Designed miniproteins, single chains, continued (4). Designs and how they scored, part 98

Each design is a single chain, and the fold is of that chain. pLDDT is the mean over its residues in the fold that is shown.

## One batch from the design tools (miniprotein)

Design m15410
Fold by ESMFold2-Fast:
Structure m15410 (fold): chain A 91 residues (1-91)
Amino acid sequence: MKKLSPEEVKARALIARAKYYMKQAEKYFPYMSPELKDEFEREMKRLQELVKEIEEAIKNGDYEKVRELMPEAEREISRIQELIVEALKNK
């Protein structure tokens, strides 16, 4: 039953988290200052590209590439999360 590598399991969980935070960013985007909106837009674009690269690496069975990309995607998720928290604190 379990035929997924630990890296693939972690990558799929990360992709789900990324999609969640992308939706949260869209939800709170209208309430952001102009500088936060600009940063969210840049971080969202980068995260979308990383997610696509990770999904492609999984399809190709390139788990080493998945392992290399995951830390970058985690950093982007953390940054988006921090921006959402900052926006909420200023509300």
Scores: mean pLDDT 79

Design m15411
Fold by ESMFold2-Fast:
Formats: structure tokens, sequence, C-alpha cells
Structure m15411 (fold): chain A 75 residues (1-75)
């Protein structure tokens, strides 16, 4: 269900962006939101996560790395 997957991805992006902002990283929060929105729009348009372009998948991996580093900086 593409609409539900897109909504879930947007919600995840908002949660991660909130975390980045709490750590004083507004640029990382903006990047995470941008990537999540682009991915959610692509899922909604294609109905399939596997149809995401490689460029967008690479940006999703970058967002994941940013979140991982932010988690480490808390400690």
Amino acid sequence: MAAEQAAALRALGEELARKARELGRPEDAEFILEVARAAAEAIAATGDLAALPEELLARLREADEIVRRLGEEIR
C-alpha cells in the first residue's frame, strides 16, 4: 500500500529530523526531511520501494549514516 508506506517514511523522516534538531543539527534535520520526502513521493508515484532510483537510495544511505553519527555524538 504505497500511500501507507509513503506516510510511514515521512513520519520516520520527521522523527529523525526532530532528533537532529534536538542535537543542534538543523542542516542534518533538513537533509533528512528532504530525502524522506523525495523517497515518499517516489514510493507514492511508483507503488514500489524497489523502483526508487539509485541516486535516491544513495541519499537514504547518507541520511542513515548521519543519524548513526548523531547517536554517537550524544555519547
Scores: mean pLDDT 71

Design m15412
Fold by ESMFold2-Fast:
Structure m15412 (fold): chain A 98 residues (1-98)
Amino acid sequence: KEELIKKYGKNPKEVTVNTLTTGSGFKNLLVREKIMSVAEANKIDDSKPLSEEIVKYAHPDLKKDIEEKLSKLKGKVKVTFAYDEQAGKYVVIDVEAA
């Protein structure tokens, strides 16, 4: 996990989410933790499974790994974001059981 943070971003932030729900609570967490602006968070699709939105915001090099990990995780998961300077935004770099 620390190697991923060093390689893929800075200022890591973790949020715990329930992947069996959809995205309204997730939007509020991302704004409160200053991971996304309100304008960015409003682009999250509340009608989609939260697992799909987590993959959408994953680092491009890590999307497949995060998708595979999420397929094995149910309920509460810990999502790690890091700031990607090239993208100018926080991206998901890891997911694990909460």
Scores: mean pLDDT 74

Design m15413
Fold by ESMFold2-Fast:
Structure m15413 (fold): chain A 100 residues (1-100)
Amino acid sequence: MPSEEEVRAFVDELTARLLAIKRENADAPADEVRRLLQAEARAMVDAFAARHGLSEELRQALLTYALLYAEELARTDDEALIARMRDAFTAAVVALIRAA
């Protein structure tokens, strides 16, 4: 099972990667950006789950949270709101892993 520090590192890396994809695709249609963010979130969740030997149930729960997070990040460029969403997502993932 991942540590709290490994979960925080995962959320920070996911956030950085999703924001980079948004920046690289600033002129793309919103639906295309959303699809790209969802694809990256899936890939990162699958890699994290494989690395830490997460059960299929935990992987699916993490994927659900990560896809919701990616959808919210697709909708806003407000840095303060992004910081609050990142903190909320981190807390949710830490709670999910601790409950497992």
Scores: mean pLDDT 87

Design m15414
Fold by ESMFold2-Fast:
Structure m15414 (fold): chain A 56 residues (1-56)
Amino acid sequence: MTAEEAAARIAAASKDGEAAGVAEAQRLSREHGLPAPSPTLSSSLAGAWVVSGLEA
C-alpha cells in the first residue's frame, strides 16, 4: 500500500466521523506493522501518523 492510498482510505473513513477515521488508521497500522496511532488523536493526526510510517 502507498502512503497516498492510505491517506485516501483514512480520508474516506473520516467522512463517516472522526472515530471512523482513527479506527481506519489503526487498522492500516496493524496490517502494515506500523506503530499504532493514539486512539485519542483526531482523524487528521492519525492519518498523518500512518502516512509518515509508510513513507519512512
Scores: mean pLDDT 73

Design m15415
Fold by ESMFold2-Fast:
Structure m15415 (fold): chain A 77 residues (1-77)
Amino acid sequence: MEMTIELFRTLAVISEIYLQMKKLKASEEELKKVDELHREFQERLKKAKTVEEIRELAEEWLARLKELLPHVEIPPL
């Protein structure tokens, strides 16, 4: 149950960042790459069994997003 709550919190943070990127004037090509990365990590997060695994995946995902959009504001986890 606690892992489920942490998973939802992590996914909510990730989704908010993703939504902010879409609201900013990002190129269609960049948005497509972000969308593909987002879907991949959502599937991996659903398979995570521990809170630490969820955090590690979230940090990896945020790092890859920052590589695609380097000026994105990343909230703390």
Scores: mean pLDDT 67

Design m15416
Fold by ESMFold2-Fast:
Structure m15416 (fold): chain A 77 residues (1-77)
Amino acid sequence: SGQEFQDWLEQAAPEAEPTLARELSRHVSPETAERLAREFVERLLQAIRESQGDMERLTALAEEIEREVRARIAEAS
């Protein structure tokens, strides 16, 4: 199931960036939203690859990425 989840996320990634950018644009400028969305999606995909199916490690990395994104949104707002 870990591999299925990774495959699904990689397939969903092209749609994830525009969707996230749209949501973030409610809080920051459109240019900042697009940049943050791209960086966030890229970092999440890298975390998925580096976790190698270790769901505990992936969860920890995802939580770290979420905290960083939240902080950057606050700084940009």
Scores: mean pLDDT 74

Design m15417
Fold by ESMFold2-Fast:
Structure m15417 (fold): chain A 70 residues (1-70)
Amino acid sequence: MKVKVYVDGEFVGTIELTPEEFVKLLKEAAKIPNLKVKLYVDGEEVDVSDEDAVRAALAKGEVTLEISGF
């Protein structure tokens, strides 16, 4: 699965992960107190705290990860 990564609004690159690895990444990122993470699938925002919604959405379209809070 390919994920486009943006940091503070700037495109950084594309990473390749399994859905399981990506869910683990989101859980670890959520533990960082000042880090904000937004997930978009096919242009629609998905709640990163809802693991079932994340897993369902990852099967449907293009995945974009937006990171901010630096």
Scores: mean pLDDT 77

Design m15418
Fold by ESMFold2-Fast:
Structure m15418 (fold): chain A 82 residues (1-82)
Amino acid sequence: KEMEEAKYLIENGEAAYDEALETERREGVLLQAELVRAMSGLSPEEVIALLREMDAWAEANPDASVEEVRAYVERVIAEIRA
């Protein structure tokens, strides 16, 4: 455990920024996993329609911040579960 933590600190270094970026990246992956799980309850037609809508939103909002993208995805997940 301590050895693993030491290796993690060596690899992610003295740069606190690297740890923060890794946390944000992990949160993004978990959010994507939640979206996939929510979509598993939809029909193939609904999944295709949803993906096209999400692609259209991304194309319309190319300068969207990471926070805005996360908020949009969280809203989509909530709408699927409602």
Scores: mean pLDDT 69

Design m15419
Fold by ESMFold2-Fast:
Structure m15419 (fold): chain A 98 residues (1-98)
Amino acid sequence: GPEFRAALDRVLARAGLRLTPEERAKVETVMNRLGLTRGFRVTVTPEGRVTFTSVHGTPEQAQAVAAQNEKLSGETLSDEEIERFREAAERLVAALDA
């Protein structure tokens, strides 16, 4: 949806990737197949960390998701996983240009 596209744009911009609308649609399709887009807004911090935020819910649910994202950012998403995310996005763009 539109919120995922906006989040993807931010992630790719932080990774240094600039996509056309067509390239963005292709990357979105592959990321959807990888399950990286279901119900969460994805953002890359200045430090290269990926954070997930619920795209819907009550204020209480949003706070719970924010607390979970802090936990996930500390325990679940390593620098290697963030780097692999960036490399995968670059490889997808390169493959789509072929």
Scores: mean pLDDT 50

Design m15420
Fold by ESMFold2-Fast:
Structure m15420 (fold): chain A 99 residues (1-99)
Amino acid sequence: SEAEERLREAIEELIEELSPEEKELLEKFVKKHGLRGVAEAAVLVSTYKEAGVSDEEIQRLLAAYTGETDWSPEQLRMLVRALLRLYERDPETVREVAG
């Protein structure tokens, strides 16, 4: 879809701004969960952040939602930050792809 292409472009642009470690984690997450899974995760973390949920609790909720039990707390923290930045870049496209 056009929204999925826009989301892919937003992810590619964000990746250029990330550290090598953050880039690897986001690329791994995209490969495993696809564009819809990334969009759904971005909506989830942004919604809880706006609701005033703590960063540590958002990390736990994201791990539970995605089934990513093997990710370290530091990796989850980096992923949450990347997903929040993705949402802030184009929230309408992210919400459209999430459904």
Scores: mean pLDDT 86

Design m15421
Fold by ESMFold2-Fast:
Structure m15421 (fold): chain A 87 residues (1-87)
Amino acid sequence: SEEERLRQEALDLIKRAQELIDEANKMYKEGKISKEEYEKLVNLAREAIKTAQEALDAPPEERGSLVEKARELLDTAIEQLEKAKKK
């Protein structure tokens, strides 16, 4: 069902965002990214986690928009992390 698909997407987004926070933490400790880049990455990933968690608790009709918002936040964090890796 669509409800089950969206729940699985929300859970996967939470896992991916948690993994991104771990990677950002390692890069910051290794001096590969600035404090400002680290804080932006962690904040975006935490917002993605929070939004995905809201999607899990939301009525079915609101869940899709929250999953989409969480995906957008995580995609932005991934783009910023990939740019940081190329420096």
Scores: mean pLDDT 87

Design m15422
Fold by ESMFold2-Fast:
Structure m15422 (fold): chain A 88 residues (1-88)
Amino acid sequence: SAVAARLREAARRLLEVIEKTNDEEARKLLEELSEELGRLPPNPSREEIERLLERFREEAEKLKNEEAKEAFLALLEATRAAFEALAG
């Protein structure tokens, strides 16, 4: 529940920032993250998750809008925590 709440809040915050700043690059990166997460196998390895999150972290760090960057990095950390909680 706490993990799901954190993930939901991080996603909501990022969407709010994208809407208010009209950050098309952050929106596209979020869409790409959603597609890649949807392509993961039912039981993804820790290594697969870490590689995916690191790739998106590098792309998020290139975002020009600092609020969108911060919100995206927070979403990636919430996503990592969610996968760690599910893995045990």
Scores: mean pLDDT 84

Design m15423
Fold by ESMFold2-Fast:
Structure m15423 (fold): chain A 67 residues (1-67)
Amino acid sequence: SDAELLQQAQALALELAKQEAAKIESEGGTAEVVQVDENTYRLLAKTSLGDFETDFRAEDFLQGLKA
């Protein structure tokens, strides 16, 4: 069902955001994952090379799950 696929996509978005945060922290940076809305998680990162942010969207993963 589309609702179950959306829930899987939301879980994948959060999981990848957390994995990237953990990688940044393991390399001596700091990272925070913030939920922007029900389908979007934002990674806020601070590293010795600079600060950056990136969004993990359930919609991007949903396309892969339907393929």
Scores: mean pLDDT 83

Design m15424
Fold by ESMFold2-Fast:
Structure m15424 (fold): chain A 68 residues (1-68)
Amino acid sequence: MPPVVQPLPESLSEEEKELYLRVMLHELRNIKDLELAKEVADAAIAVLEASYPEYAARLREEMERLLA
């Protein structure tokens, strides 16, 4: 499935990018359905990868640890 992404503004500070990552991780931890959590994580990673590939990589790594 081709990624449908809505890129984040490039003007975001390091603090704002970190906040986005933390909010996404908090939301994902609250999803009891592992399949749904994975789908939400994949969508968030695609959004981040479009503008901030380093943060996309961090989210993927943290999700792999959470779902392992």
Scores: mean pLDDT 71

Design m15425
Fold by ESMFold2-Fast:
Structure m15425 (fold): chain A 66 residues (1-66)
Amino acid sequence: SEAALLARAEAAIRAAEAALERGDLVTAQKHLMEAYVLLSSLPPSPRRAALLARLRAAGDRLQEMR
């Protein structure tokens, strides 16, 4: 279901954010890629837009830590 895929994307973003807090950039990148693939397969929605913004913020943070 769409709700299940959105929940999986949110969990992946949360895992990426936790990995960034630990300085684990490889694990963070893997989770962000998983979230991107999931969100890209879904139709536009407010929840999808919010998760894409959060994904972008985490990606920017990862880039700054390199």
Scores: mean pLDDT 88

Design m15426
Fold by ESMFold2-Fast:
Order: sequence, then C-alpha cells, then structure tokens
Structure m15426 (fold): chain A 87 residues (1-87)
Amino acid sequence: LAAELRERAREQLAEAEAWYAAHKDELSAREQRLAELGIRLLRAVAAGDVEAARRYGEELVAAAPEEERALARAQAEAAVEAARAIA
C-alpha cells in the first residue's frame, strides 16, 4: 500500500510539474502560487514528509478562494494521511 501511494504521488507530481511548465505563462499570480503549493504538497507526500505535507496543505487552504476552501482542506487532509501512510 505505501509503495502504491508513493508511486501514485510521484506520477501526480510529474504530471503537475509538466502541466505547470506548459501553462505557467497563462496563469495569474494567484493561480501560479496555488499550483506551486500543490506541487510542493505532492513532493512532500511522495517523500513521506508528514510535517511538510501539513505545512503546504495549510498554505494551500489559506491561499484558496473562499468557495474552494472546503475542497482544498479535504485535499490537504488526504495528502497528510497519504504522507503518513508512506512514511
């Protein structure tokens, strides 16, 4: 299970980094910050770094628009649990 979660996190990280590289110039400053925080969160998850995942998850929630905060919080909590399972 931990190996499967780690592989999934690495795949998602690679896809997110590729997408960001392709679309960075089309994003607003806020969208760039959200994408960068998401990438840092995925990197922390892939590394099994629970404290980094918690930190970047909370920063992502704080940076999210009000309407998206509940979804961002659910994603941040899932990421922390995934990092804990990988660690």
Scores: mean pLDDT 82

Design m15427
Fold by ESMFold2-Fast:
Structure m15427 (fold): chain A 82 residues (1-82)
Amino acid sequence: GEIEEAIRLAERGIELANEADRKAKTLDAQMMAGVAALVAGVAILLATKGYGEEGLRLGRRAVELGEQAIKLAETGEKAPKK
């Protein structure tokens, strides 16, 4: 169900964030890894409280942020600012 998928994606987001953190050489990469881990943590919290759809959305976002953090850590580029 959505809750189980949300937790699975959030756990993947944490794995990616930890990988990015280990590789991070810049503050921007470190910050992005931290944000990915925080979003994953919120996804787990919401999923465990019964907010499966929102947890799933944040779990997917955590994976995206984790992948971005790894790219930043490997390339040394700054995160785009909006």
Scores: mean pLDDT 82

Design m15428
Fold by ESMFold2-Fast:
Structure m15428 (fold): chain A 116 residues (1-116)
Amino acid sequence: SVLAALERLFAGYTLSERQRAALRHYAQLAEKVEGFGLPARVAAALAAFLAATSSPEVAMGSLDFILNTFGVTEEELIEALAQMIGLDLAEVRKKPTTREQIRYVLERVVEHAATL
């Protein structure tokens, strides 16, 4: 499961109660993502978790690690993230680069987290 993969990744880290709740929340959302295997769903959940609990800047700083660790492309990450938070891909794709598209989605993740 997405949650099991994330829990293994953070096994050496002391997470706060808020961080553990966020981890479970994004893992649950990522399980509902259609058209993608486990690696893309875990990558999306991890990127969203980092943006929501720290910042979009921290998530973007970890992007190469996330993509390389899970063998996921920037396009796969964009599509999985957009689906996970219910964003229209046509709006996301108005940004000229894949990196700007990812940043845009992560900024929407933070806005959604602020209303919870």
Scores: mean pLDDT 86

Design m15429
Fold by ESMFold2-Fast:
Structure m15429 (fold): chain A 95 residues (1-95)
Amino acid sequence: SDEQLRAQLAGDVAEIRATAEEIRKEVNEDKNLSPETKERILKLIDQALAEADRAVELLKSGAPLQEVVREIINAATYVTLAIILYVMHKKEVEK
């Protein structure tokens, strides 16, 4: 049902937000990150959180599910890119 799908999407966006905040914390605590790499990752996290906030507002306003899903996909994409950059940095430092 639409109600069940909206509840599931609300859960999905909450998980994306939690993951983004966890990566933000790890990146801020990492003493081996260059300022440039840190700034790049944090910008991706900021973009992910902005898209997640947009998804929350669309859910609250009763917007079409297609619009909500689009913002969630965008948020998840930015978090994934941030994770990839951070993992690549960690592998390079361990060489």
Scores: mean pLDDT 88

Design m15430
Fold by ESMFold2-Fast:
Structure m15430 (fold): chain A 85 residues (1-85)
Amino acid sequence: ASLRAKKAALLNTLAQMAKAVEAEAPLSPEVIDALNDVVATISSTDDVQLWRQKLEDFAEIAKKEYPEMSKKIDELLEKAHQALD
Protein backbone atom coordinates (compact mmCIF):
# COMPACT_ATOMS: atom_id res chain seq x y z
CA ALA A 1 0.00 0.00 0.00
CA SER A 2 1.10 3.61 -0.58
CA LEU A 3 2.22 5.79 2.35
CA ARG A 4 -0.95 7.85 1.85
CA ALA A 5 -3.10 4.70 2.20
CA LYS A 6 -1.09 3.62 5.28
CA LYS A 7 -1.60 7.07 6.88
CA ALA A 8 -5.37 6.90 6.26
CA ALA A 9 -5.65 3.35 7.67
CA LEU A 10 -3.56 4.23 10.73
CA LEU A 11 -5.49 7.43 11.51
CA ASN A 12 -8.74 5.44 11.20
CA THR A 13 -7.40 2.78 13.64
CA LEU A 14 -6.38 5.52 16.12
CA ALA A 15 -9.88 7.05 15.88
CA GLN A 16 -11.36 3.59 16.64
CA MET A 17 -8.97 3.18 19.59
CA ALA A 18 -9.94 6.57 21.05
CA LYS A 19 -13.66 5.80 20.56
CA ALA A 20 -13.32 2.37 22.23
CA VAL A 21 -11.62 3.88 25.31
CA GLU A 22 -14.10 6.81 25.45
CA ALA A 23 -17.04 4.33 25.42
CA GLU A 24 -15.72 2.88 28.74
CA ALA A 25 -14.39 6.07 30.41
CA PRO A 26 -13.85 9.78 29.64
CA LEU A 27 -10.40 10.31 28.08
CA SER A 28 -7.86 11.81 30.51
CA PRO A 29 -5.92 14.95 29.46
CA GLU A 30 -2.74 12.82 29.34
CA VAL A 31 -4.33 10.36 26.88
CA ILE A 32 -5.79 13.22 24.78
CA ASP A 33 -2.36 14.93 24.61
CA ALA A 34 -0.65 11.63 23.67
CA LEU A 35 -3.29 10.92 20.99
CA ASN A 36 -2.87 14.42 19.51
CA ASP A 37 0.93 13.94 19.42
CA VAL A 38 0.59 10.62 17.51
CA VAL A 39 -1.95 12.11 15.05
CA ALA A 40 0.28 15.16 14.43
CA THR A 41 3.36 12.95 13.88
CA ILE A 42 1.55 10.66 11.40
CA SER A 43 0.06 13.65 9.53
CA SER A 44 3.35 15.60 9.30
CA THR A 45 5.92 12.81 8.64
CA ASP A 46 6.50 9.82 6.32
CA ASP A 47 8.59 7.82 8.84
CA VAL A 48 6.80 4.49 9.43
CA GLN A 49 9.29 3.49 12.17
CA LEU A 50 8.61 6.76 14.03
CA TRP A 51 4.83 6.10 13.70
CA ARG A 52 5.28 2.61 15.25
CA GLN A 53 7.25 4.11 18.16
CA LYS A 54 4.63 6.84 18.75
CA LEU A 55 1.86 4.20 18.73
CA GLU A 56 3.74 2.11 21.33
CA ASP A 57 4.24 5.22 23.49
CA PHE A 58 0.53 6.10 23.23
CA ALA A 59 -0.51 2.52 24.08
CA GLU A 60 1.65 2.57 27.24
CA ILE A 61 0.08 5.85 28.41
CA ALA A 62 -3.43 4.54 27.64
CA LYS A 63 -2.81 1.23 29.50
CA LYS A 64 -1.42 3.15 32.50
CA GLU A 65 -4.58 5.31 32.67
CA TYR A 66 -7.01 2.44 31.78
CA PRO A 67 -5.37 -0.82 32.95
CA GLU A 68 -8.72 -2.67 32.65
CA MET A 69 -8.58 -1.97 28.89
CA SER A 70 -5.01 -3.24 28.35
CA LYS A 71 -6.16 -6.23 26.25
CA LYS A 72 -8.38 -4.06 24.00
CA ILE A 73 -5.61 -1.45 23.60
CA ASP A 74 -3.10 -4.21 22.67
CA GLU A 75 -5.56 -5.60 20.07
CA LEU A 76 -6.02 -2.15 18.50
CA LEU A 77 -2.25 -1.53 18.60
CA GLU A 78 -1.69 -4.82 16.72
CA LYS A 79 -4.27 -3.70 14.11
CA ALA A 80 -2.39 -0.39 13.72
CA HIS A 81 0.95 -2.19 13.20
CA GLN A 82 -0.70 -4.51 10.63
CA ALA A 83 -2.03 -1.44 8.75
CA LEU A 84 1.61 -0.28 8.39
CA ASP A 85 2.76 -3.61 6.87
Scores: mean pLDDT 77

Design m15431
Fold by ESMFold2-Fast:
Structure m15431 (fold): chain A 73 residues (1-73)
Amino acid sequence: MEEEKKKEAEIIREILSSKVVNYKELAKKFGVSEEKVLELDVQVGIYHIQRALGIEPKLPEYVIEVIEEYEKK
């Protein structure tokens, strides 16, 4: 559980730092499915859309924390 969340946090950071997200390469790099990478990319998109609308993000706490920590950079 903790290790999986840490891995997902690293995938989220790669998505945030990439101009073009390569789902296949990220899935291969982190040993996850392309579907998992897509799921995390969608969550990042939801965060940005909800923040742009002035809405509190409706996402898992660790996802919000990872995105906000990266944005603070």
Scores: mean pLDDT 80

Design m15432
Fold by ESMFold2-Fast:
Structure m15432 (fold): chain A 72 residues (1-72)
Amino acid sequence: MAPPIDEDFYKKAYDTIKTGNDKEKLKAARSLSDRHGDDVAAEVAKKAGRDDIAQQILDDSRQTAQQINDLS
């Protein structure tokens, strides 16, 4: 199974998404995505009150899945 969520890392990323500027928020969310997956990153962004960042992560994830399907 996937490794457990690093609570310290999760908390720091959440705080950055909540309080940082738009680029810091996106970087923190993408760091979460790299470590725990796009769905977890989107959920954290929503909990931090950044539905726009969450939607961008989900859109990027869907685009990647569509490209794989087109190549298959």
Scores: mean pLDDT 71

Design m15433
Fold by ESMFold2-Fast:
Structure m15433 (fold): chain A 67 residues (1-67)
Amino acid sequence: MDAAAALTKELQARYEEALANNDKAKVIEIAREMGELLLEQVKATDPSRVAEAEEQIEKELAELEAM
């Protein structure tokens, strides 16, 4: 739990740094890593919501790629 929280915090910090630098490619890469972490958490806590989480992540990544 604490390790996952620390990793999420680090990814969020990198995401904000990439946004501040207007580095869209890096923003997308970090968003993918955050999505993978979210999917692992959903699989562990509520597997019934995995499909919903996957769809949401794909949608957000597609929106970022369209920018």
Scores: mean pLDDT 76

Design m15434
Fold by ESMFold2-Fast:
Structure m15434 (fold): chain A 57 residues (1-57)
Amino acid sequence: GKIYEVELDDGRRIRVLTEKDLAPGTKVYIEDLGRARGVVLGEAEGKPETGAIREVG
């Protein structure tokens, strides 16, 4: 898996681990686990956006 830095709509940045290759700028639906950690639930096609991929780790 890869670690990505995601910028949420409120400006917070969190780190997520996923097996998907996500390009910078990809919009994703994320579950915020607190403590600047989260899980990618999927791409935000037709879903509420919670953040965008900013960086690939």
Scores: mean pLDDT 61

Design m15435
Fold by ESMFold2-Fast:
Parts: C-alpha cells; sequence; structure tokens
Structure m15435 (fold): chain A 65 residues (1-65)
C-alpha cells in the first residue's frame, strides 16, 4: 500500500513540475488503494527527501494543508 503511493509520487514528479499536479496524482492513487491522507503525506515526504524535487516539496506543502 504505502510503497505503491510512493511509486505514484515518484512517477508524478517525473511527469510534472507542478506541485498541484503531483499532489493530485498522488492523492488519487492513494484513494484508489484505500490509503490514508497520512500515507499520501508520508509518500510525498519520502520522494522529496530522496529527490529534493521542488514539485515534490510543493505537493507536500499542499497535502499538509
Amino acid sequence: MNEEVVKAAEEAVKASDSGAEVAAATGVRGQELGASGQDVVDALKAVYEKTKSQAAKGALQMASL
């Protein structure tokens, strides 16, 4: 479950430079998998720490609101 959400966040970051699009794509995949909002936040945080992507950082900030 959590690993699939992380994979979705990694794919979203590769496809878009927009934090909003990365947050939306990761959130939709999390919903499909029955993941919690915290699982989505944790996935975005893991991808940001690994990649230092600004899109991932923006997505993490949006998901944390």
Scores: mean pLDDT 80

Design m15436
Fold by ESMFold2-Fast:
Structure m15436 (fold): chain A 87 residues (1-87)
Amino acid sequence: SIVSTIKNLLSTIKSLTSNPVILRHISSIERDLDSLPENILLEILQHLQLAKEALQNGDENTAFSHLLEADVLVGVESLKKAVEKVT
């Protein structure tokens, strides 16, 4: 599944960095993956692939930007679901 692909990619990214800020964003993304719609999962997958490539090239700033974008996508979607359930 796409979720399994993302989880494998996150594990790979964790092996490429010891940066605590990057690792915190990865943990945040991992927490909410199972509740996300497929179109958002595809966007997250694209950002994670770019983050992996950046880390492999030693570009932590570009990797951080893509991980932040993925984490924001997760947070926004999780908030939407929470609001829809109570309104």
Scores: mean pLDDT 82

Design m15437
Fold by ESMFold2-Fast:
Structure m15437 (fold): chain A 94 residues (1-94)
Amino acid sequence: MKKKTEELKKRMTELGLRLLGESPEEISRRLYEEGKKAKEVGDKIAIEALKEATDTLAREGTPEHTRGALAALFALTVDLSGEVADEIIKKSQE
């Protein structure tokens, strides 16, 4: 598990850095597409992957880049419905 988690985080960080040259609209589009692919292997993995990309853009990008990433994250969270949202809310209360 550790190696697979590290590879996923690295891939999401690299994606975030590559998207720094893109418009907020393109960032939303690309992150949503990658999140949809991750959803095929698990809803929780999709959300965690987008959180890593969003965090990278927040550190290295502009507020507009961060807004693009958040738009993709919200779209996936709505699409994933209920179960994953409940788990995220529960974890955020700790």
Scores: mean pLDDT 66

Design m15438
Fold by ESMFold2-Fast:
Structure m15438 (fold): chain A 62 residues (1-62)
Amino acid sequence: GMAAENEARGRRAAASLREYLESLGAPEQGRRTADEVLALYREGRSEEAERVGLTGLLDVLK
């Protein structure tokens, strides 16, 4: 169902974001951003999760 699909997508997105931001030298921001993205996916707020993930990534790339 959608809840299980959101959980799977959220976990993959969160894991990828955390790993990538950690590789850029920002493990704490990666963990915080990943946790927020996963929570938003679990709430069915996938578009907001995408925006939060992108914003966190852009903040580290500056």
Scores: mean pLDDT 83

Design m15439
Fold by ESMFold2-Fast:
Structure m15439 (fold): chain A 74 residues (1-74)
Amino acid sequence: SLVELVNQLALAISFQDWEAAERYFEALRPYLSPELAERLEREFRRVKADPMDEEAVAAFLRVFGEAAAELLRR
């Protein structure tokens, strides 16, 4: 289910399991608008490059929240 995939992605991010996070994101990509998928991928790359950048983390969480809301609305 989409709920299960979203939860798995959130867990992977929480544990900094970037390989698992990438796999779950790719599984969710077809269910996201192209604009939102591109924004989420961009912010994900920023956080992966510097997980200690609080501004990048905050920006990523905002976009992830938008993506989760779009996915769970379905």
Scores: mean pLDDT 79

Design m15440
Fold by ESMFold2-Fast:
Structure m15440 (fold): chain A 77 residues (1-77)
Amino acid sequence: LDPDSMAQAVKDSLIANGVDESFAQKVADELLKAMKNKDIDELKKIGKKASSKLNDEAKSQLESFTNVGISSIKKEQ
């Protein structure tokens, strides 16, 4: 998976689910950094992010994307 494309997809998905654009960008930037650093622990933290700005659908999407990222990193190792 291309980390930049994945971060853009996360941002777009969060915005589509009613998340504020600034907050969605922040989450996408955190995910991009974790993906580029192959930081599985950080991806787990991002996927379990608790915030009043994330509704249940947005949380589900974020967890799904971070799980895909984690799986991709593990397959490379």
Scores: mean pLDDT 81

Design m15441
Fold by ESMFold2-Fast:
Structure m15441 (fold): chain A 62 residues (1-62)
Amino acid sequence: AIDVLQELIKHANKLYEENHKPGESTGPETVQKIKEYADKHHDEITQASQQLRKESKEELEK
């Protein structure tokens, strides 16, 4: 769980660096993209966590 969150944070930082030009502050659009990326994948992580809990229960009931 924590490793996946670290991965998302690193990806968001890379998006910022790739889209941010030295000497130019085109922040709003880039920030919005980073926010959407993090928010979208955050939901996916939550779903993955729930799936893992369900799989653990199925393993025990086998």
Scores: mean pLDDT 65

Design m15442
Fold by ESMFold2-Fast:
Structure m15442 (fold): chain A 77 residues (1-77)
Amino acid sequence: SNLTLVLNVSNVTLEDLSHLKKGESVTSTYLVPASSVPVTVTINVTGVDPAVKADPATLTVVLPSGGTASFTFTRTE
């Protein structure tokens, strides 16, 4: 079964996203903990201003030994 893991956000807040100007970007990196079983982690970015686009908007990763996942947020208007 696919598991959803708790992520530690290291460098971006909702306040940071609210202050983006058109054409500006910020990258958020999340630490995904290691699991003793093979897991699929689905990371879904929700609650973002529609003018701010996440790339990727949804990321699915398989991290049996742990790792990191990154999202870039860009304001398009």
Scores: mean pLDDT 61

Design m15443
Fold by ESMFold2-Fast:
Structure m15443 (fold): chain A 71 residues (1-71)
Amino acid sequence: MKEEEEVNKKILRLAEKAKEAVAAGDLMSAAAYLLGAIALRESAKSAGIKVSEEAEKAVEEAQRLLNEAEA
């Protein structure tokens, strides 16, 4: 499904950018990218669009890395 593919790609890209920002010490950008990924994920689920396991895992990993960096 075209919308499913595009949404999952965007979630993955935002999660990747969040991880890169954490690695760079830019926690504000990391939080912004992560919030964008979470918002897109929740919006997709509300619309009945399937979020891939890869996208779910990427968001979870980005959240974990940000939490560890803020500790």
Scores: mean pLDDT 83

Design m15444
Fold by ESMFold2-Fast:
Structure m15444 (fold): chain A 80 residues (1-80)
Amino acid sequence: MERLREALELARKAFEEALKKVGDEITPQDIERARAAGRAAAHDDDVFDSLIEAVKTSKDPLLKYRAAVAVIAYVEERLA
């Protein structure tokens, strides 16, 4: 529970910061692909850890944004 909450807060912050930098470059299709990847990853704990690492360490704002969206979708799927 706590780990998912912390991941969601981290992802939301990264999402907001990346959106300010690259929001105009991101298409609705990119968002849906990232959400689909997060939902698919909800059955794989190793992928979750990789997504969290990408949010923390990625220097590319687009990759950070996609990873953050995927983490949000992952948490939503696991809590459903």
Scores: mean pLDDT 76

Design m15445
Fold by ESMFold2-Fast:
Structure m15445 (fold): chain A 76 residues (1-76)
Amino acid sequence: SSMVEKGLELLMEATLHLMAGSIAKKIGDIEEAIEHYKKAIEKLEEAIKALPKDHPEYKVAQEMLERLRKELEELE
């Protein structure tokens, strides 16, 4: 369905922001890391709304979201 396709695209966008944020954090650019993690969280929340609960990527998105929320709390 078009909603599943959108959910997967959102998950991909979230993954790219997660990667960029992780790199920024590693090099000490905490401000950029926070911005990327916030964007990743927004995309993950949208992906979870679009994906069926029984889709394999649904649980992946939820686990990424939980991890990123904890990371963001530690950086802020």
Scores: mean pLDDT 88

